# Designs tried in a protein design run: designed miniproteins, single chains. Part 61

Each design is a single chain, and the fold is of that chain. pLDDT is the mean over its residues in the fold that is shown.

## One batch from the design tools (miniprotein)

Design m2242
Fold by ESMFold2-Fast:
Structure m2242 (fold): chain A 72 residues (1-72)
Amino acid sequence: GEELAREAARADLAGDHARALELLRKAAEIVGSERAHLYVTKARAEILEEQGDTEKAEELRKGAEEAEKLLE
């Protein structure tokens, strides 16, 4: 689930929205739609941090952590 969500985030950031949706659906089948979206948000934060966009990455990570607490 988590790795598929990470690949979905990469595809979406690369502009391949069709592939991103397919990968997100596969992740949702394994972990559920809400958790799949959470994993995509975390993966986007990691990719942005690797690209040097630390402010945006930190904001996404905080949002993901708050959403994760509400889910569990």
Scores: mean pLDDT 78

Design m2243
Fold by ESMFold2-Fast:
Structure m2243 (fold): chain A 73 residues (1-73)
Amino acid sequence: MAEEIREKGEKLIEEARAEFEKRKASMSEKEKEVAELALEGFRKAVEALAEGDFEKAREILEKMRKEAEEILA
């Protein structure tokens, strides 16, 4: 189960990264920072989920959301 969660998460992150790369040239600097932050945060959350630590995954996503709001402010 944990390995399947990692595999699915990695595939989603790869797809998101490819999409980001395609759009990167048309994005603002703040949008690029938020996209990188989201990719990194999601990667960490996937690892926490794979370990069965749903609370840690929530904390990671909440921190990411707050940091994204600060970048966009």
Scores: mean pLDDT 80

Design m2246
Fold by ESMFold2-Fast:
Structure m2246 (fold): chain A 55 residues (1-55)
Amino acid sequence: SKKAEELGKEAARLLLEGKEEEAQKLIQSAVESGELSADEAQEASIIALQLVNEQ
């Protein structure tokens, strides 16, 4: 989804900065606030890892 893509990109940015815990909290907070479903959170995590691997 578009929300998962946007949060995945932001999580990737945090991961590239070495802020792994902040990246995890970003996705978890979005699930807790209802911005992402559990499936969308997994999608965002996959997108983040793909973007990090493309660097």
Scores: mean pLDDT 81

Design m2247
Fold by ESMFold2-Fast:
Structure m2247 (fold): chain A 60 residues (1-60)
Amino acid sequence: SELEAKLRLLAGQLREAPERFAGRSARELGYALGFSSLAAFNRAFTALHGVSLAAALRAA
């Protein structure tokens, strides 16, 4: 699905250039991707990637 493709792209970008996301919140990324709920965004990201978005951002 398009949503899965966007979440995979985000995960790839977090791995390739984590510094680009330093200082950004999960909320900001969720809204940029069109999610109206941070909870829904985090659930979708975690379901597809096995780690929470907050943990991925903290690693950046």
Scores: mean pLDDT 68

Design m2248
Fold by ESMFold2-Fast:
Structure m2248 (fold): chain A 78 residues (1-78)
Amino acid sequence: DAEARAAALEAELRGLVGRTLPLAEFGERFGPLVRALREALAEAGRELEGIDITGRVSAEGLLTIDGIEIRAVPGAAP
């Protein structure tokens, strides 16, 4: 079920809120999750409009994620 898969991916992305991890590790994890979410949303007839991320990066390159907002819209009618 594409809708259930999209919901699980959104929950996984939101699960990053409050975590602190190396910026490079964030990029390695975040990129595949965003791609998978776009595919699952498209299969469910929706489009990923954007993702807003708030956070801080330390001098050592550690990212603390303060918030993630996911915006999805209905896909174009066939």
Scores: mean pLDDT 82

Design m2249
Fold by ESMFold2-Fast:
Structure m2249 (fold): chain A 75 residues (1-75)
Amino acid sequence: SNAEELEKKAETLYRQGKKDEAAEFYIKAGNLYLEEGDYQKARDFYEKAAIASRDNPEKVAEAARGYMLAKRKAE
């Protein structure tokens, strides 16, 4: 799936030390899992994005918003 492709790209970027770019792809993967109704995977990927982008407050905020939305939809 597109989410799986984005996940693999994020993992590759993270291994290369391109952490902010990895966070972008983790957020994209989280967004696709959210659209698919897989709220647990969406939260997991938003969490990975926040960790990867810890020195980028804008991306941390974007990841946190996605995480909160996925948590609310799972209820």
Scores: mean pLDDT 86

Design m2250
Fold by ESMFold2-Fast:
Structure m2250 (fold): chain A 67 residues (1-67)
Amino acid sequence: VSAVEAGRAAAEAAASGGVAGAASATYMIHKDNPEIDAEEARRGALEAGASEELAETARKGAQWAGL
């Protein structure tokens, strides 16, 4: 999975489920792709066209997941 694909999934999860949704999505992605941490999730979300607010929620979700 690319950082853009990971960030898109995290941003979509953040939009529907907030920080908790983003945490679940980023945890599952990181499990198979350990290079995708909180900063990569934020960067990927922005590159995928997510707003700064959704990208930040994705980053916070990833941090909640321990990334």
Scores: mean pLDDT 78

Design m2251
Fold by ESMFold2-Fast:
Structure m2251 (fold): chain A 91 residues (1-91)
Amino acid sequence: MSPREKALELAEEIEKLAKEDKDPTVRNGLLSVAKDIREMAETLSDEELERLVEIAKKGLENIKKSKNPFDKEVDIALLQIEVAVAKRAAS
């Protein structure tokens, strides 16, 4: 798969996770991350997208391992920051 296809699949996985969550804060945070990844998939180089995919995969695994709502919100906030940093670095 191309780096762009990997990024889009990851955004789709995050969107699916958001739809399955009953917490509005968690859902909105995940949807925000997925939106940023989709926008970046259209503008970033393959090298930048591979780095983004690595960051987002690691963040998503941490979110999936979270056992309580607070840890999950923290992991989502950290992923939002990492994605925002990657977006700024690509500018």
Scores: mean pLDDT 83

Design m2252
Fold by ESMFold2-Fast:
Structure m2252 (fold): chain A 70 residues (1-70)
Amino acid sequence: SKKEEELVEIVRRELAEARALAAAGRLSPEQLRAAADRAEGLADALEKAGYKKAAEAMREAAAELRALAA
């Protein structure tokens, strides 16, 4: 669906911004971990709503945010 494709693009754009901010030292490890926890919760909600691709993109984003916090 167009809505799911739009959600996936939003997730990818937000992750790219988070990577840029982290690279610039503008996000703490604590902020990155909190963002990852929130993304996992949102992924569960999206999956239950039937947005499987958006949920997958969100889980990938959460994993990358945790990696940036390490």
Scores: mean pLDDT 85

Design m2253
Fold by ESMFold2-Fast:
Structure m2253 (fold): chain A 80 residues (1-80)
Amino acid sequence: SQEEINKLKEELLKLIQEIEDLTETLSKEEQDKVLKEVHELLKKLNEVIENGSDEEIVEKLKEAVKKLKELKEKMKSLPK
């Protein structure tokens, strides 16, 4: 549903903000790696949002949220 899509988009934006805030504590090399991974994920997500069905959009947003949560956890173990 559109309501589910909107909630997932809000969760995604919050995670992106939290990841960006965390990158400020990392080395330049680790910042660049994290930002590249986020940009690649968002590029793939936007392709599905533009061309996919609501069901495909929901599935891809759930996948993106999961991957960003995993990235955030990984960042806690990265060199500073």
Scores: mean pLDDT 81

Design m2254
Fold by ESMFold2-Fast:
Structure m2254 (fold): chain A 64 residues (1-64)
Amino acid sequence: MKIIALLGREGFSAETAREAMALGLRIAKENPELSPEELKELAAKELEARFGIPAERVEVHEIK
């Protein structure tokens, strides 16, 4: 399975971090067909638009 993770918490409240993580999990669940690279691009765009999280802080991990 694929998961979306954030590198660090600098500049984010606990509430923002929790909401961003929930959105990331939802994006991963709704897009199982996407490659890790495509999923990272989609998640980074959405997280930046909603929470101002830069793409460099978004990681996609694949767990078997």
Scores: mean pLDDT 73

Design m2255
Fold by ESMFold2-Fast:
Structure m2255 (fold): chain A 78 residues (1-78)
Amino acid sequence: SLQLQRAISYTGRAIDALRAGDVDGAIEYLERALKATPESAEEARRYLRRGIEAARAGDLDTAIRYAQRGASEASRFL
């Protein structure tokens, strides 16, 4: 649960970075969130990966939406 709480925290920081237009910071936080997310949380991991892809493509609104969904799916395991 501590690793999962860290994943959700990193996802929140990524969303803040995306809102600020800090793409590099957002990608770093999303990758840290993904690393902290257990493999059994398959939906959370899929949304975080899609968020990283959207951020790399410069689609910040889509990246925020995927990050939010990833955090929501991860919270089911708390």
Scores: mean pLDDT 88

Design m2256
Fold by ESMFold2-Fast:
Structure m2256 (fold): chain A 66 residues (1-66)
Amino acid sequence: SEAAEKTEKYLEEAEKALKEGNIEEAIKYLLEAVEHLQQVDPNDPRRKELVDRILELSEKIISEME
């Protein structure tokens, strides 16, 4: 789905921003990924994978902020 593809794209951009040390930009892209995830149908087989990636990335960002 388009929403799933958008979520994946923003997650990749957030991960890149985090690796570059830009925490603020990483947070911005993570929030955009979460917004697009809400448009993904519950029956989309990729939904679980996207949720897992969001949780993993959010934990990494929180770790960098503490």
Scores: mean pLDDT 83

Design m2257
Fold by ESMFold2-Fast:
Structure m2257 (fold): chain A 66 residues (1-66)
Amino acid sequence: NEELRRSLENQRKIEEANNLFDDASTNWSTLLSNVSRGDVSQSQYDATRAEIGKKALEAKKLLEEV
């Protein structure tokens, strides 16, 4: 049943996207906390921000496929 298969694939994509958004949100909150303490270098900030951005973009792409 192709309809059931597509529904299950869409559900998995939504679940994965939600997990990626949650991870990105948690990492962003941690980064902001570390920045507020003054212990983060520019290179560490840039690298962590880029990784957060990658997760958010991947989540968006998954949702666009549903």
Scores: mean pLDDT 83

Design m2258
Fold by ESMFold2-Fast:
Structure m2258 (fold): chain A 82 residues (1-82)
Amino acid sequence: METVARVLERAAELVETGNPEDVEIAISFARAVVGIMLSRNEPAAEEIRELVDKAVEAAEAGDYKKAAEYLRRAAEVARAAA
């Protein structure tokens, strides 16, 4: 779960830039991690998925700060589940 948390924290850093390329990369990484966790029936996968979905919605609305906050919360959930 620490590796998952680090990926989500890096995604938060990228989405905070507001740069379209960085935002796209961040969302791609966050979604990939969620997909892997769900396929493995990992602890807290659904909670992390919900937070990542909220981050994507915030980013689509142009609220990159809120998107980063959701991704950081997802990282905290990933650490707690380890």
Scores: mean pLDDT 83

Design m2259
Fold by ESMFold2-Fast:
Structure m2259 (fold): chain A 89 residues (1-89)
Amino acid sequence: MMAKVYTGTIAEIKDLDADHALVTAKLDEPAAEGTPVRVEVIRDGEVVAESLGGVIRDEDGTSYVAFAVPKETAEKLKIGDKVVATPAA
């Protein structure tokens, strides 16, 4: 079965712990809160990071994906990078 694929853009990168950063990407369309997703970050046409995350929704109904990456990976990411989120099996 072909899963629905969501696209989005990194909106926030912040420290999570000593070794990881929390990345939040705004999705282009609404998605169900709590959906587990495999996330790929695209920068300059290449996949630069992969992680597992989940869909979150704000009070305005905007959907986001939140996922953790190693800090060394986060140093290569920036606000505005494209993300692709595929529901995890």
Scores: mean pLDDT 80

Design m2260
Fold by ESMFold2-Fast:
Structure m2260 (fold): chain A 80 residues (1-80)
Amino acid sequence: MSVSEEELEAEVEISLVRMQLSVAKLMIENGADKEEVLELLRETIKRAEEIIEKYSDNKEVVEEAEELKKEAEELLEEVE
């Protein structure tokens, strides 16, 4: 079983978005600068949107990216 390059790229991009969300959560927990947290969350949302557009034909990747985008949007509302 060989993983396709497209599947590997999708997994890496999703992992990066998950990592950015984890960093944002840690920043919030540690009382980091509000503007820095907001900037990271906005970048995370943008990356999730780019994944949705790039992998639009892959339902599983789109669903994961949409879930991550929703979580980032909810955190953005909490920080504001």
Scores: mean pLDDT 81

Design m2261
Fold by ESMFold2-Fast:
Structure m2261 (fold): chain A 60 residues (1-60)
Amino acid sequence: SSEELKELEKAAKETMKEIEKLSKKEQEEKINLLLSLARERATPEQQKIVEKLINELKKK
C-alpha cells in the first residue's frame, strides 16, 4: 500500500511536469479532469496527493 502510494505520487509528478508545458487553458482542462477522476476512483489518501500536486502547479 505505501509502495503503491509512492508509485502513484511519482507517476502524478511526471504527469504534472507534462501539464506545466501546456497553455494555461489546457492546464485548467487537465486539472479539472484529474480532480474529477480522483473524486470518483481514488482513495482519500490518493486524493490528497493529487490535490497537493495541483496546488504546487497553481503556485507557479
Scores: mean pLDDT 74

Design m2262
Fold by ESMFold2-Fast:
Structure m2262 (fold): chain A 56 residues (1-56)
Amino acid sequence: MSELRKELLRAIGEILAAIGDIFEAELRGDAEALARAEEELERARRRFEEVVRQLE
């Protein structure tokens, strides 16, 4: 498997983890945790975009 495919899978994993954190924070009604999880998602999404750009 190419290095780019490995990076893509890692980036997808980071996005899924961040989404899970958002869901947990919303379930708990924890605004601070929600804000942190949203920052994680934004960071993961940016990394995913960089990897996808390398594939094109």
Scores: mean pLDDT 81

Design m2263
Fold by ESMFold2-Fast:
Structure m2263 (fold): chain A 66 residues (1-66)
Amino acid sequence: MFSPEEAKRIVEGIKRAIEEGNEVAVAAAMRDLGVSEEELKELIKLYEEGRYEEAAERINEALERR
C-alpha cells in the first residue's frame, strides 16, 4: 500500500517522464501500477490539484484490482 508521500514521488516521476517524452518510462510505470492511460491522467490531475491522499487511494485501488 502506498502512502501519500510515496504517491507524490511516483506521480512526480511520471510527470517528469511525460515532460521529457520518455514513453518507455511512462509505459513501464503504467504496467507496474496496473493503470490505464486515462487513470494515469487522473492521477496527474489529482497531483496538480494537491490531492495527494486521493492519488494514493487511486494507486492502491489499481494495485488491488490486479
Scores: mean pLDDT 76

Design m2264
Fold by ESMFold2-Fast:
Structure m2264 (fold): chain A 81 residues (1-81)
Amino acid sequence: MAELTQRLIEALARAYRGLTEAGRGPEALRLAGKAVDAFNRGDWRGAARYLRELARLAEEAGDLEAAEELREVARELEELA
């Protein structure tokens, strides 16, 4: 769990940085906040859903690596649900 929590935080921070540079910071912050909120409540399915929305935004911004990392964390969270 600690490893997954660290990867979640790192993936969110990376995505937020890239999306802010692409002019999509407010939307990224809103989705990241929802993902963290769901994660803290034990809503793994909800957290994974918001991570996938962030991954789509990252992909649209051309950050395929950030999108892949977000999707990997989302898959691990769904396995907990």
Scores: mean pLDDT 84

Design m2265
Fold by ESMFold2-Fast:
Structure m2265 (fold): chain A 55 residues (1-55)
Amino acid sequence: KEEVLKELEKLSEAINNGNEEEKKKALENIAKASGVSPEEVRKLLENSDWEGVIK
């Protein structure tokens, strides 16, 4: 859970900076740690549901 939270923070920074490569890496790391697909992680973040992934 702590690792997922760290990657979510990195993802937010990458989105704010427009860094597609860093964004993709963070999504893959979150997906691996949480057991969901990177596409599902992206959808959860768009709906502000990322707490459901780390809970």
Scores: mean pLDDT 68

Design m2266
Fold by ESMFold2-Fast:
Structure m2266 (fold): chain A 55 residues (1-55)
Amino acid sequence: SKQELLDRLNDLLEEIVRRFEPERAVQIAKKVSELLSKGDYEGAVRVAEEALREL
């Protein structure tokens, strides 16, 4: 569901803020926000997950 994707995304973004340097975390958050503005919730989650996997 949309709510499940948003809850998962919130957890992923909190992890990104903790694990990345602020400048990189902001870049990731901007990409996520752009996808959310387009209604691409699955794409937003994927981008956040891929960023954490590259760490």
Scores: mean pLDDT 85

Design m2267
Fold by ESMFold2-Fast:
Structure m2267 (fold): chain A 138 residues (1-138)
Amino acid sequence: DELEELTKRAIEEAEKTEKKEEVVKLIESAYNDARTAIALADEGIRRALTEGEEAAKPLFDMAVRAARGAVRNLREALELAPEAKPYLAGLAEEIARRLEEQARRAEETGKKTGSEIMLKGAEELREQAREFRALAES
């Protein structure tokens, strides 16, 4: 899994920095929050199709909150360890790609079902993906 491999490389580089313990914890938290966001978005899409959009809403709200947490933690890691930027940027880019894929699936489902909850969830996930891409490009 590319996300796991990139996270491992980012942690290995963070271990070489002055604030290694703090930076490693931030990267681990960002990885866990990103994984949570992706999993909750996927479950939200499944529930929207089987149980209706009301069942999906809390899952999408939680997914967006997890994604925001991941952005904040990775941004903080970049500020503390600018020397690790190439590895942290690679991780941010892969998280962005995966969030964009979940947003695409949510948007397609929302258009197909006429669900404003799914369309809003897709846009909020894309906003978080843009934040990760900004970290990679800065």
Scores: mean pLDDT 87

Design m2268
Fold by ESMFold2-Fast:
Structure m2268 (fold): chain A 59 residues (1-59)
Amino acid sequence: MLEESKEKARELAAKAAEYEKQGNYDKADELLRRASEAVAGLPPEEATRAISEGIKEGE
């Protein structure tokens, strides 16, 4: 459950980074919002780490 939420957030954040690279900021923002929702139940530091790791993978 906890690990699955982190994986989902990383995947969504990576896809958001890809759209950002393409100049599609609307889609990037949408995916980042969904990533944040996936980890909403986690401590802020864990949530931020999962999203940051996803963004780095998407670059």
Scores: mean pLDDT 79

Design m2270
Fold by ESMFold2-Fast:
Parts: sequence; structure tokens; C-alpha cells
Structure m2270 (fold): chain A 74 residues (1-74)
Amino acid sequence: MKISDEEVELALLTIQAAIFKKMLERGKVTEEDLELIEKYAKRAREIYDRTGNPVAKEIADELEEIAKKAKEKL
């Protein structure tokens, strides 16, 4: 069984989204963190647009919401 690079990327983005969500809840998101969140949100959205993968959509939606909330607090 060969796991695709894209499946690995989505798994990593899922973990990163969970970490950023906890950082946001604790008020520990910096401007540098926000730039990373926006970069990962864009990447997840690009994967969704190309593949239609619902997991990619859920990750993109979550990261976009985290970025929006972080911007309101910075």
C-alpha cells in the first residue's frame, strides 16, 4: 500500500489545525503563527479545489475560521 504525498499532507494539516485551535483558545497566536495558519488554509483549499476531497474542505474551513478569529484579536 502506497500512501500518497497528498494524504500525508492532509494528515499533517489536520494535526496543525488542532494545534492552532488550542493556541487560539489560550490566546497564544502570534502574527507569525497567523501567517502559517493562512498558508496552510490556502494549501488545504487548493487540495479541495483540485480533488473534491471533503477532508481537505473541512481542514480549509477550520483553518480559515481560526485565521479570522486570530486576526480579530491581533
Scores: mean pLDDT 81

Design m2271
Fold by ESMFold2-Fast:
Structure m2271 (fold): chain A 61 residues (1-61)
Amino acid sequence: MRLSPEEVEEAILRIVSSLPASTPEALRVAFAEALARYEGKELEYSEEEVERIIRRVVAAL
C-alpha cells in the first residue's frame, strides 16, 4: 500500500500522541513501531524524507 507523506506523518504523530508518557524511552519505542508498520509498505520517499517527517512529528509534540 502506498501512503502519502501526510498520511505517514499523521500516523506517526497519532501513535506518539496516544502514549500517556512524556518519557523519552516511550517516544522512541513509538517511533520505532510507527516506522516498522510502514517500512514493509511501498513508500514513495527516500530515507531523507522519512527523517524529515520524523523531525516534523517531534516538533509537533
Scores: mean pLDDT 59

Design m2272
Fold by ESMFold2-Fast:
Structure m2272 (fold): chain A 80 residues (1-80)
Amino acid sequence: MEVYLIYPDGKVIKVDLSGLESSEAAKKAVELAKKTGKPVAALVDLTGNLVEIFEGVSLEEAIKLAKENPDKVVILVIPK
């Protein structure tokens, strides 16, 4: 399982799940990706709250989502 943080400027950072242990949004995205076998994007506000969750999202679509939401960050989870 791969996890990425995608910022509004288009910056993509691969992260370890251990760095997201306190993130409820990341935990929900990981659980959903495991259940569906599909990539999951979680849109998170600056306070860490889950705003929206999307299934079957490509990396390119997740980057577009982040660019359209300048006050938020996208957590992209790609299952095996």
Scores: mean pLDDT 81

Design m2273
Fold by ESMFold2-Fast:
Formats: structure tokens, C-alpha cells, sequence
Structure m2273 (fold): chain A 55 residues (1-55)
């Protein structure tokens, strides 16, 4: 769902890693930790933005 992807990207940009982890689990079924998302913030945002463009 495009809307959930947009929310996940915004949560990462706002440094709300708990919300981002929750949304990514809902969208992709992955168990990303907030700590991992914080460390890879820019890479994850770029990957999600590319995925959103392909939808």
C-alpha cells in the first residue's frame, strides 16, 4: 500500500524509528529493530522511495 510506505518514509525522516519498524512489519512482514533503522536511516529511506516510485 502506497500510503503505508509514505508513512514509513516520513517516520524515518522524523526519527520515529519505533513507528517506522511497526509500519515496515505491517507492509513487508520484516522484523526490523528501531536501532537497525536508526543506523541505516538514509539507506532505508532511499530503498523505500525507490520502491514507492515503482508502484
Amino acid sequence: KEELLKKAIEALKNEDYEEAAKLLKEIFGIDATPEALKEEKEEVIESLEKLLESL
Scores: mean pLDDT 78

Design m2274
Fold by ESMFold2-Fast:
Structure m2274 (fold): chain A 65 residues (1-65)
Amino acid sequence: SMAERERRIEEAKRYAEELGLRVVRVEGDEITLGMEEDTQENVTKATAAAIYAIALGLRARIELL
């Protein structure tokens, strides 16, 4: 349902924000995560957030800001 999808999106968004990532946009079931610099630390965090979103049944994209 739409409500269940919204809950999954909010959960993925919360996790990304806790890691210090920017949620750039949400389009349907796709979340776009932004990192300001492509440091090893930021890439690791963005990858973890993307994997978490995928595990929740969403699609994920990572952008360098």
Scores: mean pLDDT 85

Design m2275
Fold by ESMFold2-Fast:
Structure m2275 (fold): chain A 80 residues (1-80)
Amino acid sequence: RPVVVPKEVKVEGNKITVTLERTTDPSIARENIKKLEEFLKNDPRLTEEQAEAAIGAVLEEIVRANRLNLPDGTKITIEL
């Protein structure tokens, strides 16, 4: 039961790019989501509202990626 989770995140102005990975380890899935949330909340280029919007948008895209069984290394770009 592999799940799609965030591995890497980049913030470039009002654009966020997230690289996804697939894992069967729930501890990796949980840790990667936690790291994404902490990274976005602590980015000085984002307001609290922008960070919350970005986290919500990324989580929505991860749900979509899991429904579509997207491959390891898929990149998602979100505009704020």
Scores: mean pLDDT 77

Design m2276
Fold by ESMFold2-Fast:
Structure m2276 (fold): chain A 56 residues (1-56)
Amino acid sequence: SALSEAARAAEDELVAAGVPREVAEAAVIQAILTLGPDASPEELRRAIRERAAELL
């Protein structure tokens, strides 16, 4: 789905920027659980970045 592709892209982008893979993965999971299935890809990407910052 578009959300799965956005989540993967955001995770890979965070890892490329130096975020540990486990932190990026945790951020993705938490963002998806918080927003639910009706979120836009852009909302999901923003939430993933916010969660990653909180976990660092």
Scores: mean pLDDT 82

Design m2277
Fold by ESMFold2-Fast:
Structure m2277 (fold): chain A 60 residues (1-60)
Amino acid sequence: MFRGEAEHGSLETAIGTALAIMGEVPEAKVRLEGNTVVVEGELSEEQAEEVREILERGAA
């Protein structure tokens, strides 16, 4: 089971990151906790790495 999270500088930035993950890895379960994007799911190694990269690029 994958689990990743990243706090963003704003809700707007967090929403952008969440939408990017939902578009690229639709199997991921994405939720917002304030400015924090939380991602969970049974993901492949490749899908997990894509999610980590999107979270890292979006985080402030």
Scores: mean pLDDT 82

Design m2278
Fold by ESMFold2-Fast:
Structure m2278 (fold): chain A 70 residues (1-70)
Amino acid sequence: ASLEDLEEAVRQAEKDAEELLKTGDPSYFPQVIALLEGLAEKLEEAGFDELAARLRELAERLRKKLEELQ
């Protein structure tokens, strides 16, 4: 529950989001969007606004692609 844990979670979440954007499998989009939003909230509470903004941008990109796939 340290900054290092948050940084690792962010790196993994970014990797997972980019993979989904590449593969286009809509079944995992809601789960990953929720994960990105949750991590962004935790980062913002901890004062890491730039990292939080990056995760929110990824969540928005996934939402847009999900809408295109539905």
Scores: mean pLDDT 78

Design m2279
Fold by ESMFold2-Fast:
Structure m2279 (fold): chain A 69 residues (1-69)
Amino acid sequence: MEEYIEEAGEEAGRLAEKMGYDGEKAYEEAREIAEELLKRGVKPEVAAAIAVTAAALRAIGDLLDKELA
């Protein structure tokens, strides 16, 4: 369980850094999402995948909001 949370955070952080975003923020956000999904009974592998995807989409959304503002 903990390993999936950590993996989700590390992957989200790595992807965010490659895109020029705050890797630490993406790492923390993905971990929070993964923990919440696991508490709600989502399977660890699915929770990790959703958390990474959600954190990445959030980073992209923040960039688009700044460019469109």
Scores: mean pLDDT 77

Design m2280
Fold by ESMFold2-Fast:
Structure m2280 (fold): chain A 61 residues (1-61)
Amino acid sequence: SAAAVAEAERLLAEAKELARQGRLEEADHMGTRAVLLLQEAGRDEEALAAARELREVIDSA
């Protein structure tokens, strides 16, 4: 649903900000919630993209 995608995008944006602040555990936890929300909504492609973005931000922090 559009609502699930919007909520996941919000959570992912917050996760990326936390990662840039060096709060990697909090970022991973929040980002994982976003990925799971997308998977539950049947948005597998978006979930994979979100997981990759989260990993890249954490790995670069």
Scores: mean pLDDT 82

